# Designed miniproteins, single chains, continued (4): the designs that were tried, part 3

Each design is a single chain, and the fold is of that chain. pLDDT is the mean over its residues in the fold that is shown.

## One batch from the design tools (miniprotein)

Design m12069
Fold by ESMFold2-Fast:
Structure m12069 (fold): chain A 67 residues (1-67)
Amino acid sequence: SDFDKAIASLPEDLRKEVEELRERIARGEATVQDIPQLVARLKAAGVPDQQIGTVVEGLTRLYAERT
């Protein structure tokens, strides 16, 4: 999927942070602030806006499905 491809294209440290947040969302441990905080880190690391958008859309969808 575009989501998995976007994650796989990240540097290893950022990929691990995204996967850790993905797991926390799956466990119901994530807060609404976790996604914006991840976005700030991705932007600071120079990740392209389109790739950040794809990651955020995927994570937001997973978060909404956990309600």
Scores: mean pLDDT 83

Design m12070
Fold by ESMFold2-Fast:
Structure m12070 (fold): chain A 98 residues (1-98)
Amino acid sequence: SKEEALESIANAIKKVLDYAKETLGIPEEVVEQYKKEIDENKNDPEKLLSIIDRMETEIDRAVEKKIAEDPENAEKYRFEGDVIRTFLAIIKELAKKL
């Protein structure tokens, strides 16, 4: 059903947030705020798309922060950012079909 598809989209976004926390060190408070917004808007595809756009901005900030803290691993953090953006892009395309 559409409701089950939207629940799967919401869960996929939250899994990407957990990955970003582990790889780019996004603060737990920021992750929990996004998870709350996702759960509150899980039945609204347009709101989920807006949340993803804001998450992309947070990922960019997290990458820059990690590069500043650990410049020898800059390429690793850029790659992790690209992986996360790729997953978010796939989720966005799936959400647009709903």
Scores: mean pLDDT 89

Design m12071
Fold by ESMFold2-Fast:
Structure m12071 (fold): chain A 93 residues (1-93)
Amino acid sequence: SKKEIEEILKGLEELLDVKVSEEDLKRAVDDLLKELGWTEEEVVDKIKKYGEDKVIEEIAKKFGRGSTKPPPVLKEILRLLLRYIEIRVKEKK
């Protein structure tokens, strides 16, 4: 999982053009979950039931970003955050 976390951090750095620490990633995920009112386990269950792309679309819609389609950069950021949530759930269980 450490290698997977390093790949997520690198992906976020490339998308945002800034250095991202694991603590920044954790905070971003915790803030996302708080805003959605979802647990990590609920996110993983939604991904299993609906697929990752549908969960990303639901999250983007909840934040009122105008268009029904999220901007590509936001979609990829959310995908990396969801992958980190999946890693955290696997490590807890």
Scores: mean pLDDT 79

Design m12072
Fold by ESMFold2-Fast:
Structure m12072 (fold): chain A 92 residues (1-92)
Amino acid sequence: MEEVRERLIALLREAAEAARAGDRAALRAAIEEAGRIAAEEAARLAEEGADMSPEEAREAVRAFAAGLAEKLLGLSPEEAAEAFERAIEGLE
């Protein structure tokens, strides 16, 4: 869990920085990478005895990440950056 947390925190910091800079391409790339890592972790946790299969967990997280990316790209740079900073605080 620690290695995944550190990778997610690094990507969220990169996303917050991209959001403040108005760099939508970098912001999208960071969100997609974070979503990919989260989907793989969700699938591994599902194998250990969750309510859903690893495939279902991966699909659910990927769908969530795609929807989140579209929503965040529609926010102001400041609002998007604040959302990522709050997520980082929740992981620390």
Scores: mean pLDDT 73

Design m12073
Fold by ESMFold2-Fast:
Structure m12073 (fold): chain A 60 residues (1-60)
Amino acid sequence: MDKVERAALAAMARAGDSAVAQAAGAAVHELLKKDPNASEEELLAAMRAAAEAQGVTVEV
């Protein structure tokens, strides 16, 4: 896990919402299933989209 992924996870942890973390994990899993060499930027975008869908704003 690099600095970008840690920043996104730290923002979600600050929200204290495991549903956000679960949604982000599912989004990353689906992205990697379709594109196993997805960039860290794509992974971060997927995490943000999942968090936004749960009503949480992610700051990085």
Scores: mean pLDDT 63

Design m12074
Fold by ESMFold2-Fast:
Structure m12074 (fold): chain A 78 residues (1-78)
Amino acid sequence: MITTSTFVNTPLAEAIKAILEEAGYEVEVKTDVELPTVSGQLFNVDPEEAVRVLAAAFGLKVEIKKEGKKVTVHITPA
């Protein structure tokens, strides 16, 4: 199923958390850098790919670690 997410001036960490929580994960976001805000619509069938694409649009890299339903996303400069 295609997931559609709409953001308006949403902090990037909150946007990432929303995408993964909608997919049924319990999400923790960690960052080593100041994050931008996001505006727009995102269409994706894979929530992890959606998160990577979103971060890459801002020159950022994400590391995703999964433990069952718990997901930790670490955001770093690319």
Scores: mean pLDDT 75

Design m12075
Fold by ESMFold2-Fast:
Structure m12075 (fold): chain A 120 residues (1-120)
Amino acid sequence: SKLEKIEKALELVREFSKEYGEYRNQIRLAIQQGDLAKAKAIVAEHLEKTKEYAEKLIEEEPELKPLMEELVKLEEATAKRMAAAKTAAEAQAILDEHDKEAEKLHKEIYKKIEELLLKA
């Protein structure tokens, strides 16, 4: 049913939010330790998981496609910038900008799902 698909989308967003928090902590810890190679690997892994979540979420709720595509583009841009980073300071600046934009997109995704639930 339409409601069942929206409920599945909400569960996927909750799982994604939890994974995002875990990755954010792992990446920042790697940067604090000066392990730039590990930080880059963590960012690359997060991008692939974000793509998987986006595909699953769009399948359950196609109305989320524009927001999920924006999120994937943000993660792709962040991974590219991280790959080019030469210092922990550069990596930290990239992550700070990423976190601000990611928080905005996550709030918009939650709001869209709430709007869809209210219309179901």
Scores: mean pLDDT 87

Design m12076
Fold by ESMFold2-Fast:
Structure m12076 (fold): chain A 100 residues (1-100)
Amino acid sequence: KDKVLKAMEIILDMYKEMAAALKKAGDDDAADYFELQVENLEKLIEYLKKSDDEEFIKEEAESVLEFAKDLLEQYKDLLSEEEYKALEEKLKEAEKILKS
C-alpha cells in the first residue's frame, strides 16, 4: 500500500511540474487542465489512503500511470527537451516502484 501510494505521489509531482512548465510556455488552458489533474489525483490519493483493498489501490495506481504516460505524450510538443526528459524520468520511477 505505502509503496503504491508513493508511486502515485511521484505522478502527482509530475502533474504539478507539467502545469508549471505549460504556464511558463504561455499555454494557460493546458496549465489549468493539469492543475485540475493535480486536484483530482490529490483527492484520489486521500481516498485510497482510507481503503484496505490493496488490489484496488494497485489497479487505480496502474490506471493513473497509463493516463499520465498518455498525457505526457499528448503535450510533448509544448515542452522543452529537458522538461520532457525530467517528466519522463518521474513516470519511469513511478512505474519501477509499482512493478517491484
Scores: mean pLDDT 85

Design m12077
Fold by ESMFold2-Fast:
Structure m12077 (fold): chain A 64 residues (1-64)
Amino acid sequence: SMDDQLTKASLLVQDLGERMRGKSRAEQLRLIDETSQEMLAAGVPQDLVDSITRQLRRHLEARL
């Protein structure tokens, strides 16, 4: 279901947040790409993954 997919995406994003702590921008971008692949492998739809990764990249851009 969509709720299950959102739950999976949310958990992966929370894990990503912890993994990004203290990392360089280049490493944070790599982790975002890695997490997008993990979301796809977990069955999260491509459109939702794309939306989430755009938001994450926007947040990194704002912190430059």
Scores: mean pLDDT 82

Design m12078
Fold by ESMFold2-Fast:
Structure m12078 (fold): chain A 64 residues (1-64)
Amino acid sequence: GTVADMEAHLRETLGVADTPENRALVRERARRAVEAMELARELADQSTAARGEALLAWVAEREA
């Protein structure tokens, strides 16, 4: 799936050792990346300004 693909990509890019803690961290980052991409896709039909506002709000909620 998309999450598994992103997990593989992040694991390769980060060059982390294959340990349980590193697997959990890579999985969590992959999941967040997929969630961001899904949100961007859902906003694709909206104006650029409205899409930007919604994405910034989504990031703010995650960062809070």
Scores: mean pLDDT 69

Design m12079
Fold by ESMFold2-Fast:
Structure m12079 (fold): chain A 64 residues (1-64)
Amino acid sequence: KEERIEELAEMILWIADQLHRIGVEVEKEFGLPATPLPDPSPEEREARYERAKKIVEENFKLAE
């Protein structure tokens, strides 16, 4: 169970990153200034991962 939750949390973060990149490209296409993509700090990266993991856990618990 936990291994699957971690895998899904990582996938969710990856999808979110891809959507953000697509959004930046769309903004460029519409002539809007691109939002900079700074590398997240280690603290921000951990916070995002923990948040994603918690969301996955809560959704799995509700589905059971």
Scores: mean pLDDT 65

Design m12080
Fold by ESMFold2-Fast:
Parts: sequence; structure tokens; C-alpha cells
Structure m12080 (fold): chain A 78 residues (1-78)
Amino acid sequence: MAEYEVVDYKAEIKEEDGKYIVRVKATLRNKATGETFEVETDIELDKPPKPGEEVEIDAPVQAPDGNTLVLKVKVKVK
């Protein structure tokens, strides 16, 4: 399997129709080739977060080689 590193990510918590969604946008780099690519995913939270809380989630994203990568993402509730 290709080895990837996280170059950058941005995460936001959004409320949609009474549910809480973490929207994650990440730039990943293939360590073997040096190629970079952008991935985006939305993760539904199991419970409403508290304002000012930092939420840590596992965000699955699809790599160009067809493998699923799981990103550890932290986002602060506004």
C-alpha cells in the first residue's frame, strides 16, 4: 500500500437539520511519488458537541489508489 502524509487539513462543525456534521478538507501527499491530492469528507457526530469543546474524529477518505485512509482530525466547536 502507498504511504501518505497529511500536508494540511481544515475542519468545520456544521449543524444541518438537527444533526452535527464535521466537514473535513485535507491535502495528502504520497510519500513514494511526492504527488499531492485534495480529499473532502463529511462525518456525522454521534452526539451534539458543547460550545468551546475540541472534538477528535476519525475521518475516512479515499486515496487515488483506491485505498481508504483514516485521518485523525481535531476541530474546535465555535
Scores: mean pLDDT 76

Design m12081
Fold by ESMFold2-Fast:
Structure m12081 (fold): chain A 77 residues (1-77)
Amino acid sequence: MNIKVVTPSGAEFTIPFEEGMTLQDVADKAKIYTIKHLPKATIPKEVEEIKFVETDDASAKPVLKGKTLEVPVVLMK
């Protein structure tokens, strides 16, 4: 199964889903090099889209909206 990924800049692409895949694995495949802080989580199998949303709040948690996982990321600078 493929997951749709939306980067903080709004770029979109799809990656193959692997069971046990982490948010860090997704960010690495997305080539998002400017991440200062990323929540630690394994991707749930029901997720069809991961949307990375820029925030200044390092305590922000991922939010599941239907089958879209919104992931708060703190970028460098």
Scores: mean pLDDT 78

Design m12082
Fold by ESMFold2-Fast:
Parts: structure tokens; C-alpha cells; sequence
Structure m12082 (fold): chain A 73 residues (1-73)
């Protein structure tokens, strides 16, 4: 659960940056700076990739959750 929590926190921080009107570059920088360990970085990256491909915020968070869960298991 701790790894999944870190993964989701990283993804949520990146998504929050975008929601506040930040750029994709800002979101990537925040995910990198957060250094939530490998789980946080991987989950945040997956969320950003989903948004770049035209996915919704809901889909981005869901994909990040799946990745975080697989790392935490």
C-alpha cells in the first residue's frame, strides 16, 4: 500500500499542476522533483503519457493507479 500511495501521490501532483494551468513541462518537472521513489515517478509518467495521447484526467489517474498497484504488489 505504501508504494501504491507514493505512485498515486506522484500522479496526482502532476495532474494538479496541469489542472492549475501549468504546462506538460511543469507537470513532468514536478513529478521528477517529487522523487516519490520509483513508484511515484513511474505512475506520474504514465498519467502524463495518457494525457499526451488525448486521454481524460480520469483515464490518466486510472492508468497511474494500475501501475502503482502492480509495483506495490
Amino acid sequence: SGLADKGLAGAEAALETLRRGGSLEDAIAEASRAHMGSAGTIAARKAIETLREGGSLEEALRRAEEVAQSIGG
Scores: mean pLDDT 68

Design m12083
Fold by ESMFold2-Fast:
Structure m12083 (fold): chain A 58 residues (1-58)
Amino acid sequence: MIEVEIDGEKVSVGSIDEAVELMKKRKAKKGDLIQDGKKIATIIDGKFLEVDGVTRPL
């Protein structure tokens, strides 16, 4: 199960695209992606994905 954490709130999402759309609706700059209770990535500004300190375009 994938969750996105925005401003301390965890929301279940079916995909990274749903997480990005949720961040846009909330005007969130940063969202942490969590799978099985573990942070796997960070979405930045709805445009970039950061994994292990490496930032790539979505």
Scores: mean pLDDT 80

Design m12084
Fold by ESMFold2-Fast:
Structure m12084 (fold): chain A 64 residues (1-64)
Amino acid sequence: SDLIIELIKHDLGLDDEQIEVMKELIKENPDLSNEELGEMFSEKTGVDKKDATGAVGALRKYNV
């Protein structure tokens, strides 16, 4: 949902390309936990692991 994406972008300072990377990680790794995907995203982007984990959880919860 657009509102959730915009809130994540604002809070973490992410651009549209980084949001697409997060969506792709979720799509390609459906069996990984939010924490594992958050760690992978954190390693790629430098975003805090806890913030990345929360963002993954939000995207999964709202099916965006």
Scores: mean pLDDT 82

Design m12085
Fold by ESMFold2-Fast:
Structure m12085 (fold): chain A 92 residues (1-92)
Amino acid sequence: DRAEELAFEAAYVLAEAMLKKAVLAGEDVEALKEKAIAELRANPDKELAEKGVKILEEAYERVKAIPEVTEEDVAELEARYRALAAEVEALL
């Protein structure tokens, strides 16, 4: 399902943007990740929750490996998320 594929891509892009934005703000990215995982696991749909946790963990590992994060990177990811979200809505 194309809508499902785009929704997962949008979630991945949003997670990366959120984590990079936290890095730029000097926030505790590990604490933010743990809080987000706990919120995801509170969802009664356990399959969807675990998919979300996997996306967030993969995004976190990629962001952690990046030596420099820029405001431009965040802006590009946020724009991509908005475009993907609009495409998903158009398919629903």
Scores: mean pLDDT 80

Design m12086
Fold by ESMFold2-Fast:
Structure m12086 (fold): chain A 59 residues (1-59)
Amino acid sequence: GSAATRRARAALDAAGQFELPVSTLMKLSGISRATISRLVAAGELTEEDGYVSVAPVVD
């Protein structure tokens, strides 16, 4: 995955959460809102009701 996707995964792991609010993910990962939207469009992230997750729950 991209460096931005790795930062998002690291932020979720550090928070101990499956999903984070977009604003919290931005603060922890340093990823912009525009980058998050691009990664969601690319299928690397999932956004639902303002919460972002990176991968399917099961590999």
Scores: mean pLDDT 75

Design m12087
Fold by ESMFold2-Fast:
Structure m12087 (fold): chain A 130 residues (1-130)
Amino acid sequence: SMEIREVAAPSRDEADALIREAVREAARLARETGGFAAGISGSMASTGDAANREGLEHYGASGLPEDRAGLEAVVDRAVEAAADAPRVYLVAGANTPAEGKNLLEALRRAAERLVARGTDAVVTVVYTLP
């Protein structure tokens, strides 16, 4: 099964709070289900900070590449790290709606690949509105 959550935040402070909550929830669910959880840091550095706080790996520590191929490569690295996990929880943060939409599309395709191999995927993307 596949679940995709898109969260648009009206301010950076609210986006930081929402990403922290989403990462904490992903970490909790991964522990309860024997699954894998990871953060994907776009331009929103607080995503990596939240992941580190929960003991999760995160990808794109210095910000994600602006281009689509670079974003897909970072997402693919997280999917590879998930290996044989029966459930995968990915949480991504972006400072703009445009980056958030690019992350959402890359993560949707990753979730489709995970589901095709028999893995349950839950993806959350948090981005800041202008």
Scores: mean pLDDT 80

Design m12088
Fold by ESMFold2-Fast:
Structure m12088 (fold): chain A 55 residues (1-55)
Amino acid sequence: SLSSLRVNLFQRVMALPAEVRRRVLPQKDLDLIVQGKITDPGELKALMQKLDAAL
């Protein structure tokens, strides 16, 4: 579900060192992930793909 994907993305991002997080994702995207405000399934999938590609 989208809620499960959102939790998974949050946990993966928060497991990264702060320096790596800042390099991998823009601050606006990090803020949305941390605040749980990602509502678009396409945006959520794009962020997960971006994270996978950067790791």
Scores: mean pLDDT 77

Design m12089
Fold by ESMFold2-Fast:
Structure m12089 (fold): chain A 64 residues (1-64)
Amino acid sequence: SLREIAARLYQAVDLEGLPETVSKQEIKDAALKHGLASEREVSEAFNHLGKREATREELLSLLD
């Protein structure tokens, strides 16, 4: 589900120590590095956000 994807993307950002605002590419690289999400899952989350960058709050909004 989108919720499960968002939770794993949030974990990737935290594990990699990324800044508060991150690009789709930075999240993709972190998620793939840590085995937390596929390219498809990252694209699904960012398609839902309608943007190429996300804050931590925007990632948490996908859990709703």
Scores: mean pLDDT 82

Design m12090
Fold by ESMFold2-Fast:
Structure m12090 (fold): chain A 79 residues (1-79)
Amino acid sequence: SKEEHIAKARELVAEADRLFDEGNYKEAGEKYRQAADHYEKAGLPDVAAVYREYGDLLLSGGTKEDLEAFERERIRAIL
């Protein structure tokens, strides 16, 4: 169900956040990508797109600095 996909996505984001804080960027990226797939299945494509970008950045060799740069640009676009 939509509810089950949202719950699984939230679990995966929490796991990705822990891995990211530990400096395990590749593993964090994989979990963010998995979370994005579940958000997409839940009918939340905009949320899915953000986590997919996080995952892609980290999986392509990105680090905390790259993710922070992406977040700064995203926040600036909103403001």
Scores: mean pLDDT 83

Design m12091
Fold by ESMFold2-Fast:
Structure m12091 (fold): chain A 77 residues (1-77)
Amino acid sequence: SSETVQEFLELVRELLEKIGELHELYLKTGDEEIRETLLEVSRLAMEAGRLFKQGKYEEALELLREALKKIEETLEK
């Protein structure tokens, strides 16, 4: 549905903003844990896009939510 597409795009937008914040933190600190989170989040986002293209919308949304959670947990440290 158009509502599901909108939710996906909103989560992608939020994820990109948070990735930007985490990347800037990495550039300032050189913290390898931040780098590992960035790599994992990129992998999850790529898989979410693949699932979305296959019509597996619920699974795609779940992976985006997991990616956001990982970023938020890393930013809280």
Scores: mean pLDDT 86

Design m12092
Fold by ESMFold2-Fast:
Structure m12092 (fold): chain A 71 residues (1-71)
Amino acid sequence: SEVEELVAEALRLAREGRLEEAARLAMQAIKSAGVSPEELARYEAALRTALAEPDLASFETLLRVLLSEVL
């Protein structure tokens, strides 16, 4: 599915340290999954917070958790 492909690519970019690109694709995957506007805002806030103080391993873990909620 498109969501699964976006998830795989986002996680790959996160492992490469390309965190802003990973966050962008993660948001695209979440939007494609059809979550509510309230849930979308929560995910955007979580990703913005993670990008402000980025640690690669913590960011990848957060990304996996958020994306598992929409799959």
Scores: mean pLDDT 78

Design m12093
Fold by ESMFold2-Fast:
Structure m12093 (fold): chain A 93 residues (1-93)
Amino acid sequence: AAVARAREAAAIAEELERLAADDTEEAHARGRALLAELAGRTDTATFHLDVLAVRLGLGRAEVEELAAMSVQEQAWRLQERLGLPKEEVAAPL
């Protein structure tokens, strides 16, 4: 259901914001994994990816470049930046 997916995406985004505020390596590793999952979702709003990228330590120039892209292009770029295999995190159609 679309509503259930939207709530799940929102919960992941909230968890990412909490993890980004925590300076432990464990929290950052978990945050990167959750960001990759969120970036692969087509129901993620563009501004969510921009905000999460900043909170996870991506540079301002990179965020501005991402903001000019479509949601799908942002997802591809973030998956690449996080070093995940595209075969493992390929966007579902």
Scores: mean pLDDT 55

Design m12094
Fold by ESMFold2-Fast:
Structure m12094 (fold): chain A 95 residues (1-95)
Amino acid sequence: MKEEILKLIEKLEEMIKNKEPSSTIYDKLVEIDRLYLEALPSLSNEEAIELLERIIRLLEKARDHARSENDVGTVGLVDLLIEGYKGELEELKKK
C-alpha cells in the first residue's frame, strides 16, 4: 500500500509537470486520499508523517496548477485537503 501511494504521487507529479487538466489531476488526488485512508491502520506514525508531508507537497503543486488554469473550484477543494492534512500532520508530530 505505501509503495503504491508513493508511485501514484510520482505519476501525479509527472502529470502536473505535463500540464494535464486540473480536473484529471484532482481525480488522482482523490484516489491518493482514498488509498492513504485505507493504508493508515497499517502505517507507523513515522510512515504516516512521511506520506502526509509528501501528499501536502503534491497538493500544493496541484493547487498552484489549478490556480494557473483559473479553476477556482478545484483550488478550493485542494485547499480544504491541505488544511485537513496539515492538521493531521501536526497531531502526529506531537506523538
Scores: mean pLDDT 83

Design m12095
Fold by ESMFold2-Fast:
Structure m12095 (fold): chain A 55 residues (1-55)
Amino acid sequence: SEEDFEERDERFDKIMKEKNLPTIEDVDGELFPAVAFENPKLREIFEEEKKKAEA
């Protein structure tokens, strides 16, 4: 359900924050919902955003 996706997104954000990584919230979170984030294509986009932050 939509609520389940929001909970997963929150868990991902917490995990990322614990590992000192950019959270979904730190990028355009609306473009990276929990379900889409699991998609390898979307994950690549997220990794590109992370690289930009490092540069």
Scores: mean pLDDT 56

Design m12096
Fold by ESMFold2-Fast:
Structure m12096 (fold): chain A 71 residues (1-71)
Amino acid sequence: SETARKGAGAAAYAAAGDAEGGRRYAQLSMENDKGGPDGIKNVEGAAKAAEAAGHAEASRAAREGGLQGGG
């Protein structure tokens, strides 16, 4: 699905420490799911992937993107 595809992008950018890429794709995943559970799961997954990789700023950016997309 588009939600899953955008979510995978969010996790990949966030895990790499790309805060802006993670933010944008987390927002797109949440927007596509219209604030639904798959979008929420994808945002949480991206934030946790960033945290596991030691990228605290990218983790915060992914969560902020989710908030913007969940509107």
Scores: mean pLDDT 85

Design m12097
Fold by ESMFold2-Fast:
Structure m12097 (fold): chain A 85 residues (1-85)
Amino acid sequence: MYKITVTVTAKKKKVTVSLPYNENTISSETAEAEPGETAVAEQILDASKELAEEYAKGLKKLLEEYAKRVGEEDVEVEVSLEELP
């Protein structure tokens, strides 16, 4: 199993991060943060390393594209992947 952690910080806007369920999702969170705070949402996947890495990369790209479309210059997005025991 793999844990995906998504962190989003927007200095000027309230952020809500909701991670979608897919066929490999064991758990998924929604997180909110006020302007200048970091929203942290975790998702657990029952997937291969390769699939989990691809999914994490895809999530980061989608979130970065969304941030650019919203027009916030100071939006930081990070996606990390951790193998669970």
Scores: mean pLDDT 78

Design m12098
Fold by ESMFold2-Fast:
Structure m12098 (fold): chain A 89 residues (1-89)
Amino acid sequence: DYKKEINEILLKNGIIDEELSDDVLNLIVEYIKKNLDKITEENKLEFTKEILIYAGILTDEEWNALPEEKQKELAEEIYKLALKIKEEL
């Protein structure tokens, strides 16, 4: 379940303190599905930032305040999730 994986990624990285609503999770999944051909290893940081801002989870300032290691971990996990979604479609 992609929604569960998104909640787990964001909770363990301290981005959210409580589980996101199904509406917000659906918004993230739909954004990823629409952009599967555009997400790459090279742009995964930019795409992860865009997804989180688009879904209303973080502001630009909040993303930039995250430690570099957290940004990288989030981007790697979102990229892996996108690849998994692509394989299951």
Scores: mean pLDDT 84

Design m12099
Fold by ESMFold2-Fast:
Structure m12099 (fold): chain A 91 residues (1-91)
Amino acid sequence: LLSQLPAERRVRLFREVEQRVAEELKELKEEIQKKLATETDEEKRKKLRKEYLEAAIEVLRKLREENKDNPEVVAVIDHLIALHEEILEKL
């Protein structure tokens, strides 16, 4: 389904979902960025990055449930969850 969408619509849907995730995680992102600014231990920095990615995946799963009647939005969310999971595996 995702590959069947016009490029402009696909880009718009990705932006809308990413914006909603950013809005939901605004406070957590600010807290983590503040901690990262003073943290020099790479293992602790990795843990902070994992915390943000895990929170982003949780928000995406909630958005998926809210939009389950919209297959285009679900396809975008599923793609973003897969990308976040790949980043988590590589950390």
Scores: mean pLDDT 84

Design m12100
Fold by ESMFold2-Fast:
Structure m12100 (fold): chain A 99 residues (1-99)
Amino acid sequence: SQQAVEEEKERLIELFDRLVDLLLSKGREDMAKLVRKNRDTILEIVSQIKDPEVATQALQTAIRLIEEALEKLEQGDYVSALMLLIAAVSEVWTLLRQS
């Protein structure tokens, strides 16, 4: 449903805000900018998915990967966090192409 899309979108935005805040607290301004660009890219891709069920699946996939990225950042594993951010864009783009 469209309501499910909006709810998952809000969850994803809140999660990205946590990543940005954590990175800024660590003095990682360049990585914080990258994370904001990553967020905007994912949201733009999702906005192009016409099927609300596929859009919801894409948002849920992104949320899972970004939650893992946050956990890796909290552990100081910046490389794994960056790889998960790249994977989130790739997975969401793949779902758009299949829809």
Scores: mean pLDDT 89

Design m12101
Fold by ESMFold2-Fast:
Structure m12101 (fold): chain A 70 residues (1-70)
Amino acid sequence: SGVAAKQQLLDDARREAEELSAQGPESGIQGQAKLRGAEKAAGVLPDSASPETLQRARDALAKDELERLK
């Protein structure tokens, strides 16, 4: 279901953010952008959204968040 796909997206983004945070402040910013992008994608897309749609939305929103954090 889309709910499970959203949870997987968020779990993956949290893990990536933790790993990047351990590498230093600049990598931590990239991780935060990815996590925020995933949270926004999960918040704006319906529970029926495909994993592919969620991933594309996350990637686009993560770029926007990274632009803000620079």
Scores: mean pLDDT 81

Design m12102
Fold by ESMFold2-Fast:
Structure m12102 (fold): chain A 72 residues (1-72)
Amino acid sequence: AAAADAAGQARADEIGSRYVPALKKANELLKEYEKKKGRKLDFDTYAQAISEAVKALLAGREDEAKKIVEKA
């Protein structure tokens, strides 16, 4: 089926369409930070920073996401 139900599918599609761009944006911010600092973050720090940055981006807080990355 193209959709499970109209309301549930629309909400799932909205979340998915926001999550993927937010994840891409968070990765771009973290890679830019690593490039700017001339060092790579360890896996645990990177994973924590990306998780928090994605959460902030999904809430529409792009400035907070950038601040989270800069604190990593």
Scores: mean pLDDT 72

Design m12103
Fold by ESMFold2-Fast:
Structure m12103 (fold): chain A 94 residues (1-94)
Amino acid sequence: SDEEKAQAFIDRLAEELRKLLSKLSASDEEILEAARNSRGTEPVDSLDGLLRKQAIDIIKLLSLNATPEGQRRLAEELGVSVEEVRAAFELVRK
């Protein structure tokens, strides 16, 4: 379904964000505490929840200027289908 395709892309982006954070050698608890101390961040109780929220926020930003060619390039870069990118962009606009 389109919802499953959207979730697949959101999960993939969240995983890529987690990989970037792991290179900092910070613990999940240290990352969550830094996020809680940031102004304007809603309370989060898990790193996975935080990364998923950040992935959605990034997708919202990307969706504002995405051309069909840009969607295809983004799909190729992240190893997902163009249909998954499109489904995620439509989901986050609601």
Scores: mean pLDDT 75

Design m12104
Fold by ESMFold2-Fast:
Structure m12104 (fold): chain A 67 residues (1-67)
Amino acid sequence: SAEALLEEAARAETKEEILALVEEAIRLASGPVRTILLAALHEVKRAETLEEARQIVRNALAAIRSL
């Protein structure tokens, strides 16, 4: 599921792994979940550190879980 891929991305050791997992989650998602993930992908691409990228993924997970 898209949520499971985001949980994996939040634990990823590299920004490249986070990007790959978020892109895969987008392929599985639709509607509001896809919108949240597209915004998260854009933010992760601009993140300067691994911790910033992980925090973006955690925020996206929280937003999806609040739907």
Scores: mean pLDDT 88

